# Designed miniproteins, single chains: the designs that were tried, part 89

Each design is a single chain, and the fold is of that chain. pLDDT is the mean over its residues in the fold that is shown.

## One batch from the design tools (miniprotein)

Design m3085
Fold by ESMFold2-Fast:
Structure m3085 (fold): chain A 100 residues (1-100)
Amino acid sequence: MDEEVEKLVQEARDEALATIHKVIDDPELRELVEKRLEEYQQIILDILKKNKVSPEEVKKHFEDIKMTMIGAVLAELRRRGAPQSVIDALEKILREEGLK
């Protein structure tokens, strides 16, 4: 059960990374994003395991987990003063995918 949850969160992280890489070409920002997504993946996994969330429930909320990761990266980029074009593009992605 935990292994299945870990695989699902890893897949969500990989999709979040792919989505963010469409917007960010800067290598330094990409490294920061990748490191933050790795940190958030561990935090999310800890929360899911502590709350005994089933793989079925994780699958149901897959898009929400992915969006949470992207949102957390967006918040960090805003704090660091990343280019407004990057902020705007990620906000647009969150709005469009949040409606799915």
Scores: mean pLDDT 80

Design m3086
Fold by ESMFold2-Fast:
Structure m3086 (fold): chain A 77 residues (1-77)
Amino acid sequence: AKVGQVIGPHSHPSRTETLTVKEGEVLVTVEGKSTVLKPGDTLTIPAGATHSLTLLTPEAVLEVEINGQRGVWVAKA
């Protein structure tokens, strides 16, 4: 599988984002610090923090919650 960036560097000044991996593996970079998330791992991205997401598997299923609004995202490399 190819490692591919699916979300480039961005931030939301007023919105905290919580990311939970359901399937696959992703590399999340927050303010220049990279963390590998596996199924069951959760990461909270603070409001205003610059972040990006890279797939480490061909496909990942992510649950994203932003200010109490939850969605499921299927990301593909």
Scores: mean pLDDT 75

Design m3087
Fold by ESMFold2-Fast:
Formats: sequence, structure tokens, C-alpha cells
Structure m3087 (fold): chain A 76 residues (1-76)
Amino acid sequence: TKEHVIKVLQETLEKLKEAKKKLEEGDYKGAAELARSVGGKTNEEAAEYAEQGDGKKALELLEKSMKEIEEQIKKL
């Protein structure tokens, strides 16, 4: 059970890393789609900022989301 939860969180983290990479490459639409696919308030806010062209705020929120997931994995 714990191993399965860790695997799901790691897969979620990889999607967020891909979203961050797309932001860095200027693919704001692709980044927003990936962030929304993960879901949650922080990722939805990141997607909204990316759609508005605010890559700096979108990146900040994605990094916050990634850190939260890393901390969740660490607790398991």
C-alpha cells in the first residue's frame, strides 16, 4: 500500500517536472495542461498563471507543488 502511494506520488512529481520543463522552453499551454492534469489548488493556479503568460509565477507555484509532493514521499 505505501509502495503504491509512493509510486503514484513519484509519477505525479515527474508530470510536474515535465510541466516545469515546458515552461522553461516557452510552451506555456503544454505546461498548463500538465499542471491541470495533476490537479489541486496550487497546480490549477500555476496553470492559470501560465495561460496568462506569467511564467515566473507559474514556475514558483509548480516548484511549491513539487516540494510538497517530495515532503509527502519523505513522510511515507
Scores: mean pLDDT 85

Design m3088
Fold by ESMFold2-Fast:
Structure m3088 (fold): chain A 95 residues (1-95)
Amino acid sequence: ASIPAEDLSEEQKREYLRQALESLRAAEENLERAERLLREGAPPSKVAALLTAAALNVIAAEFLARQLPEEEREEVLRRAEELRERLRRLMEEAD
């Protein structure tokens, strides 16, 4: 059973939001690095490592979003979906 968002302390809600936003930023940075490496013809293993890191960061943000109030949750999940689409596109280019 999940703890409802309204039952969390304001401190816990702020911490989950902070962590979710940091995970989204880390995902964006890893995707930007992967895009640069793909353009530069870097080894597939280096690109794959960055794409894997980005995927894990998106998953972390989605998990943390479940603990947030509806408005903040929807914003985090929307950003995560945009990053998932970008990740999917880059994975297709790497093949």
Scores: mean pLDDT 83

Design m3089
Fold by ESMFold2-Fast:
Structure m3089 (fold): chain A 73 residues (1-73)
Amino acid sequence: SIEEKVKEIEKQAEEIAKRAKNGELSYDEVQKELNKLSKTYEEIKPEMSKEQGRRATLALSTVTMQELLLRVS
């Protein structure tokens, strides 16, 4: 279901962000993981509700923030 896919995006994004903050992922690894999540998001985007879209977008933004912090640090 779309809800299960949204929850998986949220779970994966949280894990990636935590690992990035702990120094367990390099910039390149975070970027590759973000690209994978973004592709999954785009595939399900037409079927998401407004609330599901907000949740998925927030999850992706969390990973994007970690990618940007690693790039400038």
Scores: mean pLDDT 84

Design m3090
Fold by ESMFold2-Fast:
Structure m3090 (fold): chain A 80 residues (1-80)
Amino acid sequence: KPEIEEVVKLIRETLEKNKDKSLDEQLEAVARTINEIKEKFDLTDEQIKEIARTVIDGILKNMSVEEIIKAVEEKLKELA
């Protein structure tokens, strides 16, 4: 679905731009990107929540950007 690809792209760009910043700055940037996604795309509150949870969990576990993106893509496919 085209929306999944654009959502994933925005999350990837956010993670890449902020990967060398503090944990608080990374989480703040992710929160802003999730809010933009909620405004731009017709996603359910459950889909938005699961995306946010997956990204935050990945950051806290020190996963790579690619590992976090793969986890987000799998979650969005499950919730479609």
Scores: mean pLDDT 81

Design m3091
Fold by ESMFold2-Fast:
Structure m3091 (fold): chain A 80 residues (1-80)
Amino acid sequence: EDIERLARAVEKAVELATSDDPEEREIGMALLEIIFGIIKTLPPEEQKAAWEAIRPHVERLAASPDPEVAALGRAILDKM
């Protein structure tokens, strides 16, 4: 299922973006930017389902101790 695969991809990208390794955080942030861009191109009903499926992972991103990572998470939560 596309939504399940998307949620799994976001989960992995959030793991990278919240890593102690700066290189992993950069990769995770870049992947999240690409994934969020893809979600925005989906039809409204599919976009809504995608945002719901990834919400727990975005909430984890928003709780990051890294201010830049947390800012991205909060910006996405504001648009869900």
Scores: mean pLDDT 81

Design m3092
Fold by ESMFold2-Fast:
Structure m3092 (fold): chain A 83 residues (1-83)
Amino acid sequence: EAEKLREQGEELFKQGKYREAALLFGRSGDLFTLQGKYKESAESYQKGADALLSLPNPTEEDIQAANQMRGNAEKARELAEQQ
């Protein structure tokens, strides 16, 4: 369930496990999108991007992934506004 993945991501974020948190937030966002829940999808993708950017020394790959998630969040917000 998308909600459970987001909750687990939040727990990992609190533990400082930012990459693992971002992975779960991304998966949650994907599932919310498949369900047509674009507002929740946008929130999940944004949390994933924020997690990666919370790393002390993000790699180029981390920054690319964060930008990708931010783009997904923006697209989901646009779809939510069309509903």
Scores: mean pLDDT 88

Design m3093
Fold by ESMFold2-Fast:
Structure m3093 (fold): chain A 83 residues (1-83)
Amino acid sequence: KSLIDTGIQLLENMYKQSPSDISTEEFLKEVAEAMNFKLTKDEETGDYILEGTQLGKKLTVVIPKDASVEEAVNKLKEALENS
């Protein structure tokens, strides 16, 4: 659980340090780089897909295309807490 807590803290710190005018796509790109996740976009839905490995398990997080940065942060936190 400590590694999950570290991931959540990193995510919260990135959000706090991000420019107020940052797009959801740019924010997710920064998160993907920092957490060594792969960011892709679903060609049919336009949703953002983050793929990585946490605690030896593959993690996939889907962020809706219309999500705000705040909504994306909350979805990522929920995924990390439940992995």
Scores: mean pLDDT 77

Design m3094
Fold by ESMFold2-Fast:
Structure m3094 (fold): chain A 88 residues (1-88)
Amino acid sequence: SRIERLIERLEDVVKNAPFQDLKDAAREAIELLRTHELPDEIIEEIEYGVDLFYQGLKAQTPGDRLKLFGEATRTLRRAIEKARRYIS
């Protein structure tokens, strides 16, 4: 399913992200996806955060990598915040 594929990609982020904040955001997103039905808007934002992580892995320079990993972290954190408000 869409959610199972997204969780697999987030597990890859947990394993391979270069810093703790991004790993932690990915773990929180996995927990939310496993325990709650989330609106498509939030799922799409989590997917976008994961896409930014994979773009970071492909980036040619250290500066571009750090920028993309930072954007991935911020995007996932925003999606998590929206999800927590939704389930409250």
Scores: mean pLDDT 90

Design m3095
Fold by ESMFold2-Fast:
Structure m3095 (fold): chain A 140 residues (1-140)
Amino acid sequence: MDKAKKLLKEGEKLFEEGRIGEAVRKYEEAIELAKDDPKLKGQALYALGRVYLSLGQFEKAIKLFEEAIEAAKDDPKLKAQALYNLGLAYYRQGRFEDAARSFQQSLDLDPSNQRAQRNLARVLRDLGRFDEADRVEATL
């Protein structure tokens, strides 16, 4: 079994168990070992980004999701997931224009993501863009 892939799975289990510090260490080691595997590196960066998002460390989460999006350029599913969580991080920082853009880009890759549609409509209302929010909700 690839060591980086094993570390990613171990990190996911530790994160689900609430063992956050141990999960972070496993993901960081997975990122280092996956340097020549863009897909696995993207998955590990995305997983670490989710940890920092859960901890309210939005600037760290944003950077990790941006790096995951770059690594996942040939993986539309991972890219859509990373864009959605990037939107959540921006929204929680009050960066509503950046959040709207990230949610829209996620929906361009995965139009069926109802969570992204609802969050896009919400952020568009926060921006006062009510007609655009209504159009997004009409597709739910």
Scores: mean pLDDT 90

Design m3096
Fold by ESMFold2-Fast:
Structure m3096 (fold): chain A 101 residues (1-101)
Amino acid sequence: MEERIRELARRIAALPAKDHGRVTIALGGLEVKYAVLIALGDESARELLDLLTEIEAAIRAVAETGDPAPLEEALLRLHAHDPELARELLERIEEVLAELE
């Protein structure tokens, strides 16, 4: 998993600026899901939404600096907290990256 996260963060850092938006759209779908669950009274979704918003901030940092480290750390933190959600997010991002290749 750590190798998969590092490779994915490096691939995102290497993307043209126009393609970073596609990665954030994939993340946004999950953020909307958890935001709706919170609005319906599921407080357990709050921690997951906070972790997803940290990853979105890390993608923006990578786009600005070219440094994959903030994104690697954010993804490792999500994996430590919820490995199943981390796997789902990685699969969604990898699907987007495959379409760009």
Scores: mean pLDDT 79

Design m3097
Fold by ESMFold2-Fast:
Structure m3097 (fold): chain A 74 residues (1-74)
Amino acid sequence: SEEEKREELEKKLNELMIQVWKEENMPSALSFATREDGLAFLKEIYEKVIEKNKSDAELVELAKQKLAELEALG
């Protein structure tokens, strides 16, 4: 179903975000970040996922949507 496809895509996005976190040797932003710093950090991860996965059009579209939602939160 369409719900299953969306869940699979979200799981894939989450796995890639974790991979970027590990590859970039990112420390836990939670230990020192404000809400603003935490949002900026999350935006950075989404941007890096997009950059590294440009060939996956559906994944890039989902990540861009999530990034836009984060930008609206400010």
Scores: mean pLDDT 75

Design m3098
Fold by ESMFold2-Fast:
Structure m3098 (fold): chain A 75 residues (1-75)
Amino acid sequence: SLREEAERAAAEGREAARRAAEAKAAGDAVSYTGYALLAIGSGLTAALLLKKLGASDEEAAAFAREAGSPLTRAL
């Protein structure tokens, strides 16, 4: 279902953000960039799928923010 796809995208985004934070801590800029882009892409996918499910802009933004939050904290 679209909801399961959104939840999968969010989980993938959170894992990518975690790996990006680890790469940044290790000084690995290449791995950080790769995982950061994956986290952003997965977060956007989750937000778009939630919008298709009838979620509000506010709910979609909150979901994307949660998925991308580790990246913002790592910056």
Scores: mean pLDDT 72

Design m3099
Fold by ESMFold2-Fast:
Structure m3099 (fold): chain A 76 residues (1-76)
Amino acid sequence: MKTIHGFAILEDGQIVPAILTIDTESGEATLRLLATSEVLEGRVKRIAERANGAVEVLVELDDGREVLVHGYVTEE
């Protein structure tokens, strides 16, 4: 499991604090939106590491929406 703490950029352009948990075997992802207490399930489409050590993850939700998560990996 990998956990990313940061922000989710939603379809309407809103940026919300989020925690993304990724199952590295299956590619399944669980996105927790901290402002709404919403838990969304999906899969990882793309992971990119940025020059500053931040990680950007493109998640396809089970409803077909795409969410970009920007944050840092915490190995806790």
Scores: mean pLDDT 79

Design m3100
Fold by ESMFold2-Fast:
Structure m3100 (fold): chain A 87 residues (1-87)
Amino acid sequence: SAEFTERLQKEAEEAGISEEKRDEEETKKLMAEVARKLLEELKKNLDGLDEETLQAILEALEEIKKVAPEEAQKILDEAKELIEKKL
């Protein structure tokens, strides 16, 4: 849903995924925290999402993984596995 997508965008912005001026360690922590929040939101809304929305989230997670630190990779992989299992 549009509301769910807006939530994911707000979580990413709030946690500073794109925050260029953060210290490297702080940036890694923030990216891991965003990944955790995304996983929690997926778990809450997974059953209510249609296949098209799940596919869009999967594509977004793949893009996030390209820039995510090691600490966030496992969480993002868990989110991808949840979506792939649902599809």
Scores: mean pLDDT 70

Design m3101
Fold by ESMFold2-Fast:
Structure m3101 (fold): chain A 75 residues (1-75)
Amino acid sequence: SPEEIKFILALSEAMAELGIPAEKQQKILEIVKKNLKSFKDEEIRRVLEAAAEEAGIPPEKAKRLIELTLELFKK
């Protein structure tokens, strides 16, 4: 869907800006694609927090990833 494409572009840009390694980016994208049921703020936050944790992203960097992804997605 157009909304899914917009979200994936926002997430990819946020991961690149925060310097997340390509291997971890792929892991986050795989988890998000399997687990994201809607593009509601609460669902995005929950899924990205779980994906970042599973990919071994430190908590402070995970928070920055979530906020930046939401900012870019809402444009």
Scores: mean pLDDT 87

Design m3102
Fold by ESMFold2-Fast:
Structure m3102 (fold): chain A 65 residues (1-65)
Amino acid sequence: MRELAEEIAKHFGISVGSALDMIREAERLLRQGHSFEATAEVLARKYGISKSDALEIVLRVREHL
């Protein structure tokens, strides 16, 4: 989790804390049965990132579930 948060923070130019919040939100939504696309749309809207960037984050989070 910490290593993934550091990678996301570097790639998107955000804080490690923001990256951790995004990872936790994605994990929560995926555990509730939301699709990758639906989860990515929520993250894109909430954090002001592109849908493609949000989808990349969601797919990376899924690999650690």
Scores: mean pLDDT 80

Design m3103
Fold by ESMFold2-Fast:
Structure m3103 (fold): chain A 50 residues (1-50)
Amino acid sequence: MKVTYELDGKEKTIEVPDDKRDEITNAPSPEDMVTRHLGLPGGTRILSIE
């Protein structure tokens, strides 16, 4: 799956394995789960998950 995020005004798109999709989308906070899985800083803003 593709994840687009913004950190400090910079937008990036990365690929995450689709086997993580269910874990992420079923989490109480999908954005927080993605941030945790990717080891991103707490100020990271998730723009899209597809």
Scores: mean pLDDT 76

Design m3104
Fold by ESMFold2-Fast:
Structure m3104 (fold): chain A 80 residues (1-80)
Amino acid sequence: KKEDDRKGTIWFTAAGLYIAAGDYEQAAEMAKKAADYFVKSGNKEEAIRVLERVRDAIEKALGPDHPLAKEVKKYLEEIK
């Protein structure tokens, strides 16, 4: 569980770097991986937080109707 939490943090850090680079497709993929590890660690609240932060970044850059924004929102609802 502790290792899964650490992996979640690593993937979330990668998502943040991809957002800074403007690569929102990779950011969404990294965020989903981070969320999966946080769920495995029993840290569902952190998984939700990670997906919400990446969703907000994608929506701000590409708009709330963009396929990537919809993909992250769907994943978020599936783990709530």
Scores: mean pLDDT 83

Design m3105
Fold by ESMFold2-Fast:
Structure m3105 (fold): chain A 68 residues (1-68)
Amino acid sequence: MNGDGFLDLDEIKDLVRSILTSNGHNPTDEQLENFARDILRAQDTDGDGRVSYAELGRYLGEHILSLT
């Protein structure tokens, strides 16, 4: 986690993996990549392959209950 307030694909994958693993799931790298790509497609507002913490937090708040 860096302090820039933006997350790239790998950082999104790490965050989602941590959430799923904490809830007893063991997702594959491919599943995590697909999830992270879907989040980037939905939330990448500037096209730089990154998502702000605020945008990610909203998306996860809407969808994370269906992940866990």
Scores: mean pLDDT 70

Design m3106
Fold by ESMFold2-Fast:
Structure m3106 (fold): chain A 94 residues (1-94)
Amino acid sequence: GEMEELKEEYRELAERALKLAEESETVRAVLEAVDAVFTNGGPITSEEQVDALKAKALAVIEANKAKLSEEAYETLTRLVEVWAELVRYQLKQR
């Protein structure tokens, strides 16, 4: 279903982001900062929290846009978008 397709897209984007992070210290630093937004945001219980965390993660990516390749920028941005959709989908099924 939709959740399974989003999980697969997230997995593929995460693997691609990790691969790019192996080749670029800037990508690694941005990915670590994005991960810190998600992991240190506390328990997610509302769509408003998802929107706030998504906005923070995207702001980190935008702040570093000039230092990122087009592929890294697109991959990291899509990863954040798909993460938000997955979490929103999970919240709606509770």
Scores: mean pLDDT 84

Design m3107
Fold by ESMFold2-Fast:
Structure m3107 (fold): chain A 81 residues (1-81)
Amino acid sequence: VLEGTRRAAEAVVEAVRKLVEEGRIEEAKELVEQAKRDAERAKDYLVNEEGVPEEVAEEAERILREAAREAEEIVKEAEEK
């Protein structure tokens, strides 16, 4: 679970970074918004649908939230240019 979550988080940040580098700020914003929504639902989904232990689901949520925050900062930096 956590390995897959870390990989997903890394993929989101990488995708946002590439969109920003290409000047696709609008698409980057949409991806950040989606990442935030996914992070909010992650713990409940993992515990209730996947039967993941609560402590593991909490760690997965933290990983996804941190990735969404990093992606948001990348977009904000790009918008200031």
Scores: mean pLDDT 77

Design m3108
Fold by ESMFold2-Fast:
Structure m3108 (fold): chain A 87 residues (1-87)
Amino acid sequence: SLEDLLKEAEELLEKALELAKKVMSEEQVRILEELYEKFKKSKDINEKIGILMEVALMLSSTGDPEMKEIARKLTEVVRRIEKLLAE
């Protein structure tokens, strides 16, 4: 369901934030925290998708294998949401 996919995305964002404090700059962590808060407050699915895509790009740029895996899973969640919206 859409609700299950959004819950999975939120859990992935929380995991990314925990890891970010170890592998990203303080400035990048602040940006990621702002994107997470925006994701939680948004009621617009297209805005949520945009945020998830932006986060995935940030995480994939780190070179960290665990961050790349979170980015891959976020991208998969976005694809599944887009498929539901097209049906």
Scores: mean pLDDT 87

Design m3109
Fold by ESMFold2-Fast:
Structure m3109 (fold): chain A 89 residues (1-89)
Amino acid sequence: KKLTLSPELQKLLPYRLKALKEVLKSLNVPQKEIDATVKALEEHPADTLEKENFNIKSVLTFYAILLQQDPRELLKKFNLIAEQLEKEA
């Protein structure tokens, strides 16, 4: 069943989900699919930041394969956007 989110994950999750939306939008992923992906992560969050980062990395790797993009470049882009949003918080 759903565990209590760590305080760090609770603080950072909104910025990480926003960064994921921005990466997927830049790849021209349909809005419906972006919404479904983010909803799944919101409804089934991991209990730790490390596990949530793994889940997001899995999503980015999936889209990298599907859209013939470099998964390392998508991860780099995601991390840069997430860090920027976290600094502005």
Scores: mean pLDDT 76

Design m3110
Fold by ESMFold2-Fast:
Structure m3110 (fold): chain A 70 residues (1-70)
Amino acid sequence: DEEAELNKAAKEAFEKLLPYGAVKVEVEKLEDGNYKATITLEDGTVIEAVAKTAKEAAEKAVEKAIAKAE
């Protein structure tokens, strides 16, 4: 179930980023078959990552968000 995988990846990323001020995490499938994860922080900053799987896209976006916060 693609929707369940997208929702799971977004939820796991959001839970990891709660201490870093995340207010929204979205994971979507792109027209080229890749996946994009978008993280929105409380200051309005948007962080994006693209990968071949929903999980990888979410993990890359989380890594970028943590690196920016630290």
Scores: mean pLDDT 80

Design m3111
Fold by ESMFold2-Fast:
Structure m3111 (fold): chain A 60 residues (1-60)
Amino acid sequence: SREEIEKRYEEAVSRFLKEVTEARENGASDEEIKKIIQERAKEIDEIVRQLHPDYKIIAP
């Protein structure tokens, strides 16, 4: 359902921010952080695309 996908989106964003923060605290390089951002952004974009196929809410 859309509600379930929205919840997964929120959890994915929260996890992404936590991973970036933890990577910085563990001394990861800017390049490694950039890689994390790119990979997670791609996953998040796919979720958004499922919620909004035209990058807009498609309500019935």
Scores: mean pLDDT 74

Design m3112
Fold by ESMFold2-Fast:
Structure m3112 (fold): chain A 62 residues (1-62)
Amino acid sequence: SLITKDEYDYEELLKLVREYVEKHNLPLTDEQIENLAKILMHYDKNGDGKLSKEELLSVLTF
């Protein structure tokens, strides 16, 4: 699994999204990858600049 940490900041999410895109050979631009990471950060419920593993998994499963 690519999701190995308990929490992710923006740079860690950006790296995770890039690794996912590379692993699945998805035709996404750098701008699209950055925008996806920013969208995921909107799910940070406590506003500390970090997304929990549980929050990330809840978004990716729906």
Scores: mean pLDDT 72

Design m3113
Fold by ESMFold2-Fast:
Structure m3113 (fold): chain A 82 residues (1-82)
Amino acid sequence: MSKEALEKEKKALESALEVLKKELEEAKRKGADPELIKALEEAIRHTEKGIEAAEEGNGEEAFEHEVEASLALMKASIIKLE
């Protein structure tokens, strides 16, 4: 990825991380399904690793973690529908 693309991705991931952390705290406060909490924690973990990879200039690793975070969020969405 270009340096500009990495910087934009990093900022997007930082914004997503803030939203995810707030959603996780709300889920815990409401006593949500433990599987939903796990999915949100997994999404947060991968988002944090993606930010770290982007900071190191490793676009491939950042992209891999973004995909894993997206998969975790998809699982969380499915759980919310059940």
Scores: mean pLDDT 81

Design m3114
Fold by ESMFold2-Fast:
Structure m3114 (fold): chain A 116 residues (1-116)
Amino acid sequence: MTEEKREEALQKIADELGVSVEEVKKRIEEMRKEIEELREEIKKLRKEAEENKDEETLKLLKMAEEQLKEAERLIKKIEEGEGGARDLLEAEISIGVARIVIAVVKTVKKREEEKK
């Protein structure tokens, strides 16, 4: 019986952002998929960093993981009908921060693999 409450919350978010409900639903689906993909990347990078005792990379990956955890919390709040437009935007920002951190880690790894 959460569907009607969810639809009402999504409509309110759409109205606050000046977009369609379809756009809000699409953004939430895309965010969930990206969180799953980024978590898989973190898992792989973390294992390699632990094997290499790369403390700086481990700190960055921990920061990315905490950002994805916060994004999931905000998405869950929206799905429970308790969230608003700010929660959606904050979730998107958290995912964006995690994406940037992972991109930095991957760039550093590629440079090490290319050995000068």
Scores: mean pLDDT 84

Design m3115
Fold by ESMFold2-Fast:
Order: structure tokens, then C-alpha cells, then sequence
Structure m3115 (fold): chain A 76 residues (1-76)
């Protein structure tokens, strides 16, 4: 599943402190999930991705985008 591939790539980049690449990978994971309307447990997985996206934005000190990502996670 492409969404899982991008999510794990994002987590790897985050651990390597490559936060911009982590964000790019997380955004690709979100897009792949959105393309599949029949994805089971998508809301739980999207919540985890948005939470990690928020953490990556915090590392870049982009607190506004971090808050936006966390709010999306809370809405799920």
C-alpha cells in the first residue's frame, strides 16, 4: 500500500532530522489515503499521519502549520 510506504519514509526522514522531507512524505501518504474512499480504518491512520506531520512542523518552528495538522488529527 503506497500510503504505508510514504508514512514509513516520513518517519525515517523525521528520525534522520530531515523534517522537510518527512513533511513531503507524510503529505504523499495523506493524498494516497484520500484517493481510496473504501480504505478501512482510514480515520485512525490519517490521525496518526497528521499528528506526525504536526511534530515535523514543530521541529521546523512552523507552529501555525503544526497547529493546523494537529487540528485535522483532532477532527478525526
Amino acid sequence: MEALKYYFEGKRYYLEKKYEKAIEAYEKAIEEIKKNPNFGNKDKFLKEIYENLGKAYEKLKDYKKAEEAYNKAKSL
Scores: mean pLDDT 83

Design m3116
Fold by ESMFold2-Fast:
Structure m3116 (fold): chain A 76 residues (1-76)
Amino acid sequence: GEAVEYAKKAVEAGEKGDALKAAEYANEASNAAPTIEASMAAGVAAVAAAAGHAAGDDELGAKGAAKGAEKAAELA
């Protein structure tokens, strides 16, 4: 499904340390999610990535996004 594909891309971007790409893909996964639980997990991942980037800690943001996106993929 589309949500699972975006969540997987968010995990990949997060593993590469790309907090902005991880946030973008996690947000897309949230919007495409078939359940509220999957949508919330992806949304939290997107917020973590964006907040980390804004705080100047792309590594922490990307790491948080990867964990949340992996959970979103599992729930979708």
Scores: mean pLDDT 79

Design m3117
Fold by ESMFold2-Fast:
Structure m3117 (fold): chain A 68 residues (1-68)
Amino acid sequence: MPSLLELIVALDDAGASREEILAAWGAHLVERHGLPEEEVAALRAHFLANPAEFDAVVAAWRAALAAQ
């Protein structure tokens, strides 16, 4: 299975919306890391309110994958 970084970058490359990427990220955190839904909801709310920060995070993860 791809890493979280690979999953998010692949979704971005496929043209998924920010909301779709955040939904997949949240599902991964709940399913693989056991994060509570309220923590995932807080993460989603933060990035929906700060789209430039979301874009910067995705760009940083893309750069991190390229460095592997």
Scores: mean pLDDT 79

Design m3118
Fold by ESMFold2-Fast:
Structure m3118 (fold): chain A 70 residues (1-70)
Amino acid sequence: DEFAERAKERALELGASEPAAENARIYVRDVVKENPDISDEELEAEIDRVAKSTAAVEKNGRAHVAELRA
């Protein structure tokens, strides 16, 4: 679950909405459940990919409207 939380944080940092970031967290949690033999390094790579993908989907739809003020 630590990796799932990190996926959510990373997606939010990249401009994803809270619901989209929560979906990234759920996805990573499922990846861990389905792949118990996955290495920490491989899991970190999947987290980065998922976070970027989640932010890109939001950017294409509504991210520019809901982006962080900072």
Scores: mean pLDDT 72

Design m3119
Fold by ESMFold2-Fast:
Structure m3119 (fold): chain A 101 residues (1-101)
Amino acid sequence: SAAMQEMLQAVTDFSKQLLALLKEAKVPQSGIQRFEQMFEETIKLFQQAIVDPSQIPAALQKLDELVSYGHSLMLLTGDKKSLDKFNQLVQELVDKLARIR
């Protein structure tokens, strides 16, 4: 569906922006690698949800886990500016997802 394609795009754009922010904030490489793996798993679930809508809850749960892990990495940096940018990216994603129907 068009709605699921828009959701996949929004999640992909968000995850790429967050990955760039994590790299800029100089998060340890082990954290970056784990984030990249979780990102790939999240995108795969959203791709599956395009074909099978019953996978939507699993995809959203994985996205929540990805966001929570990203937040934990941002807290480790101690950088308020990076954390503020992270919170802005999360709010933009929530707003985009709320408009997709």
Scores: mean pLDDT 87

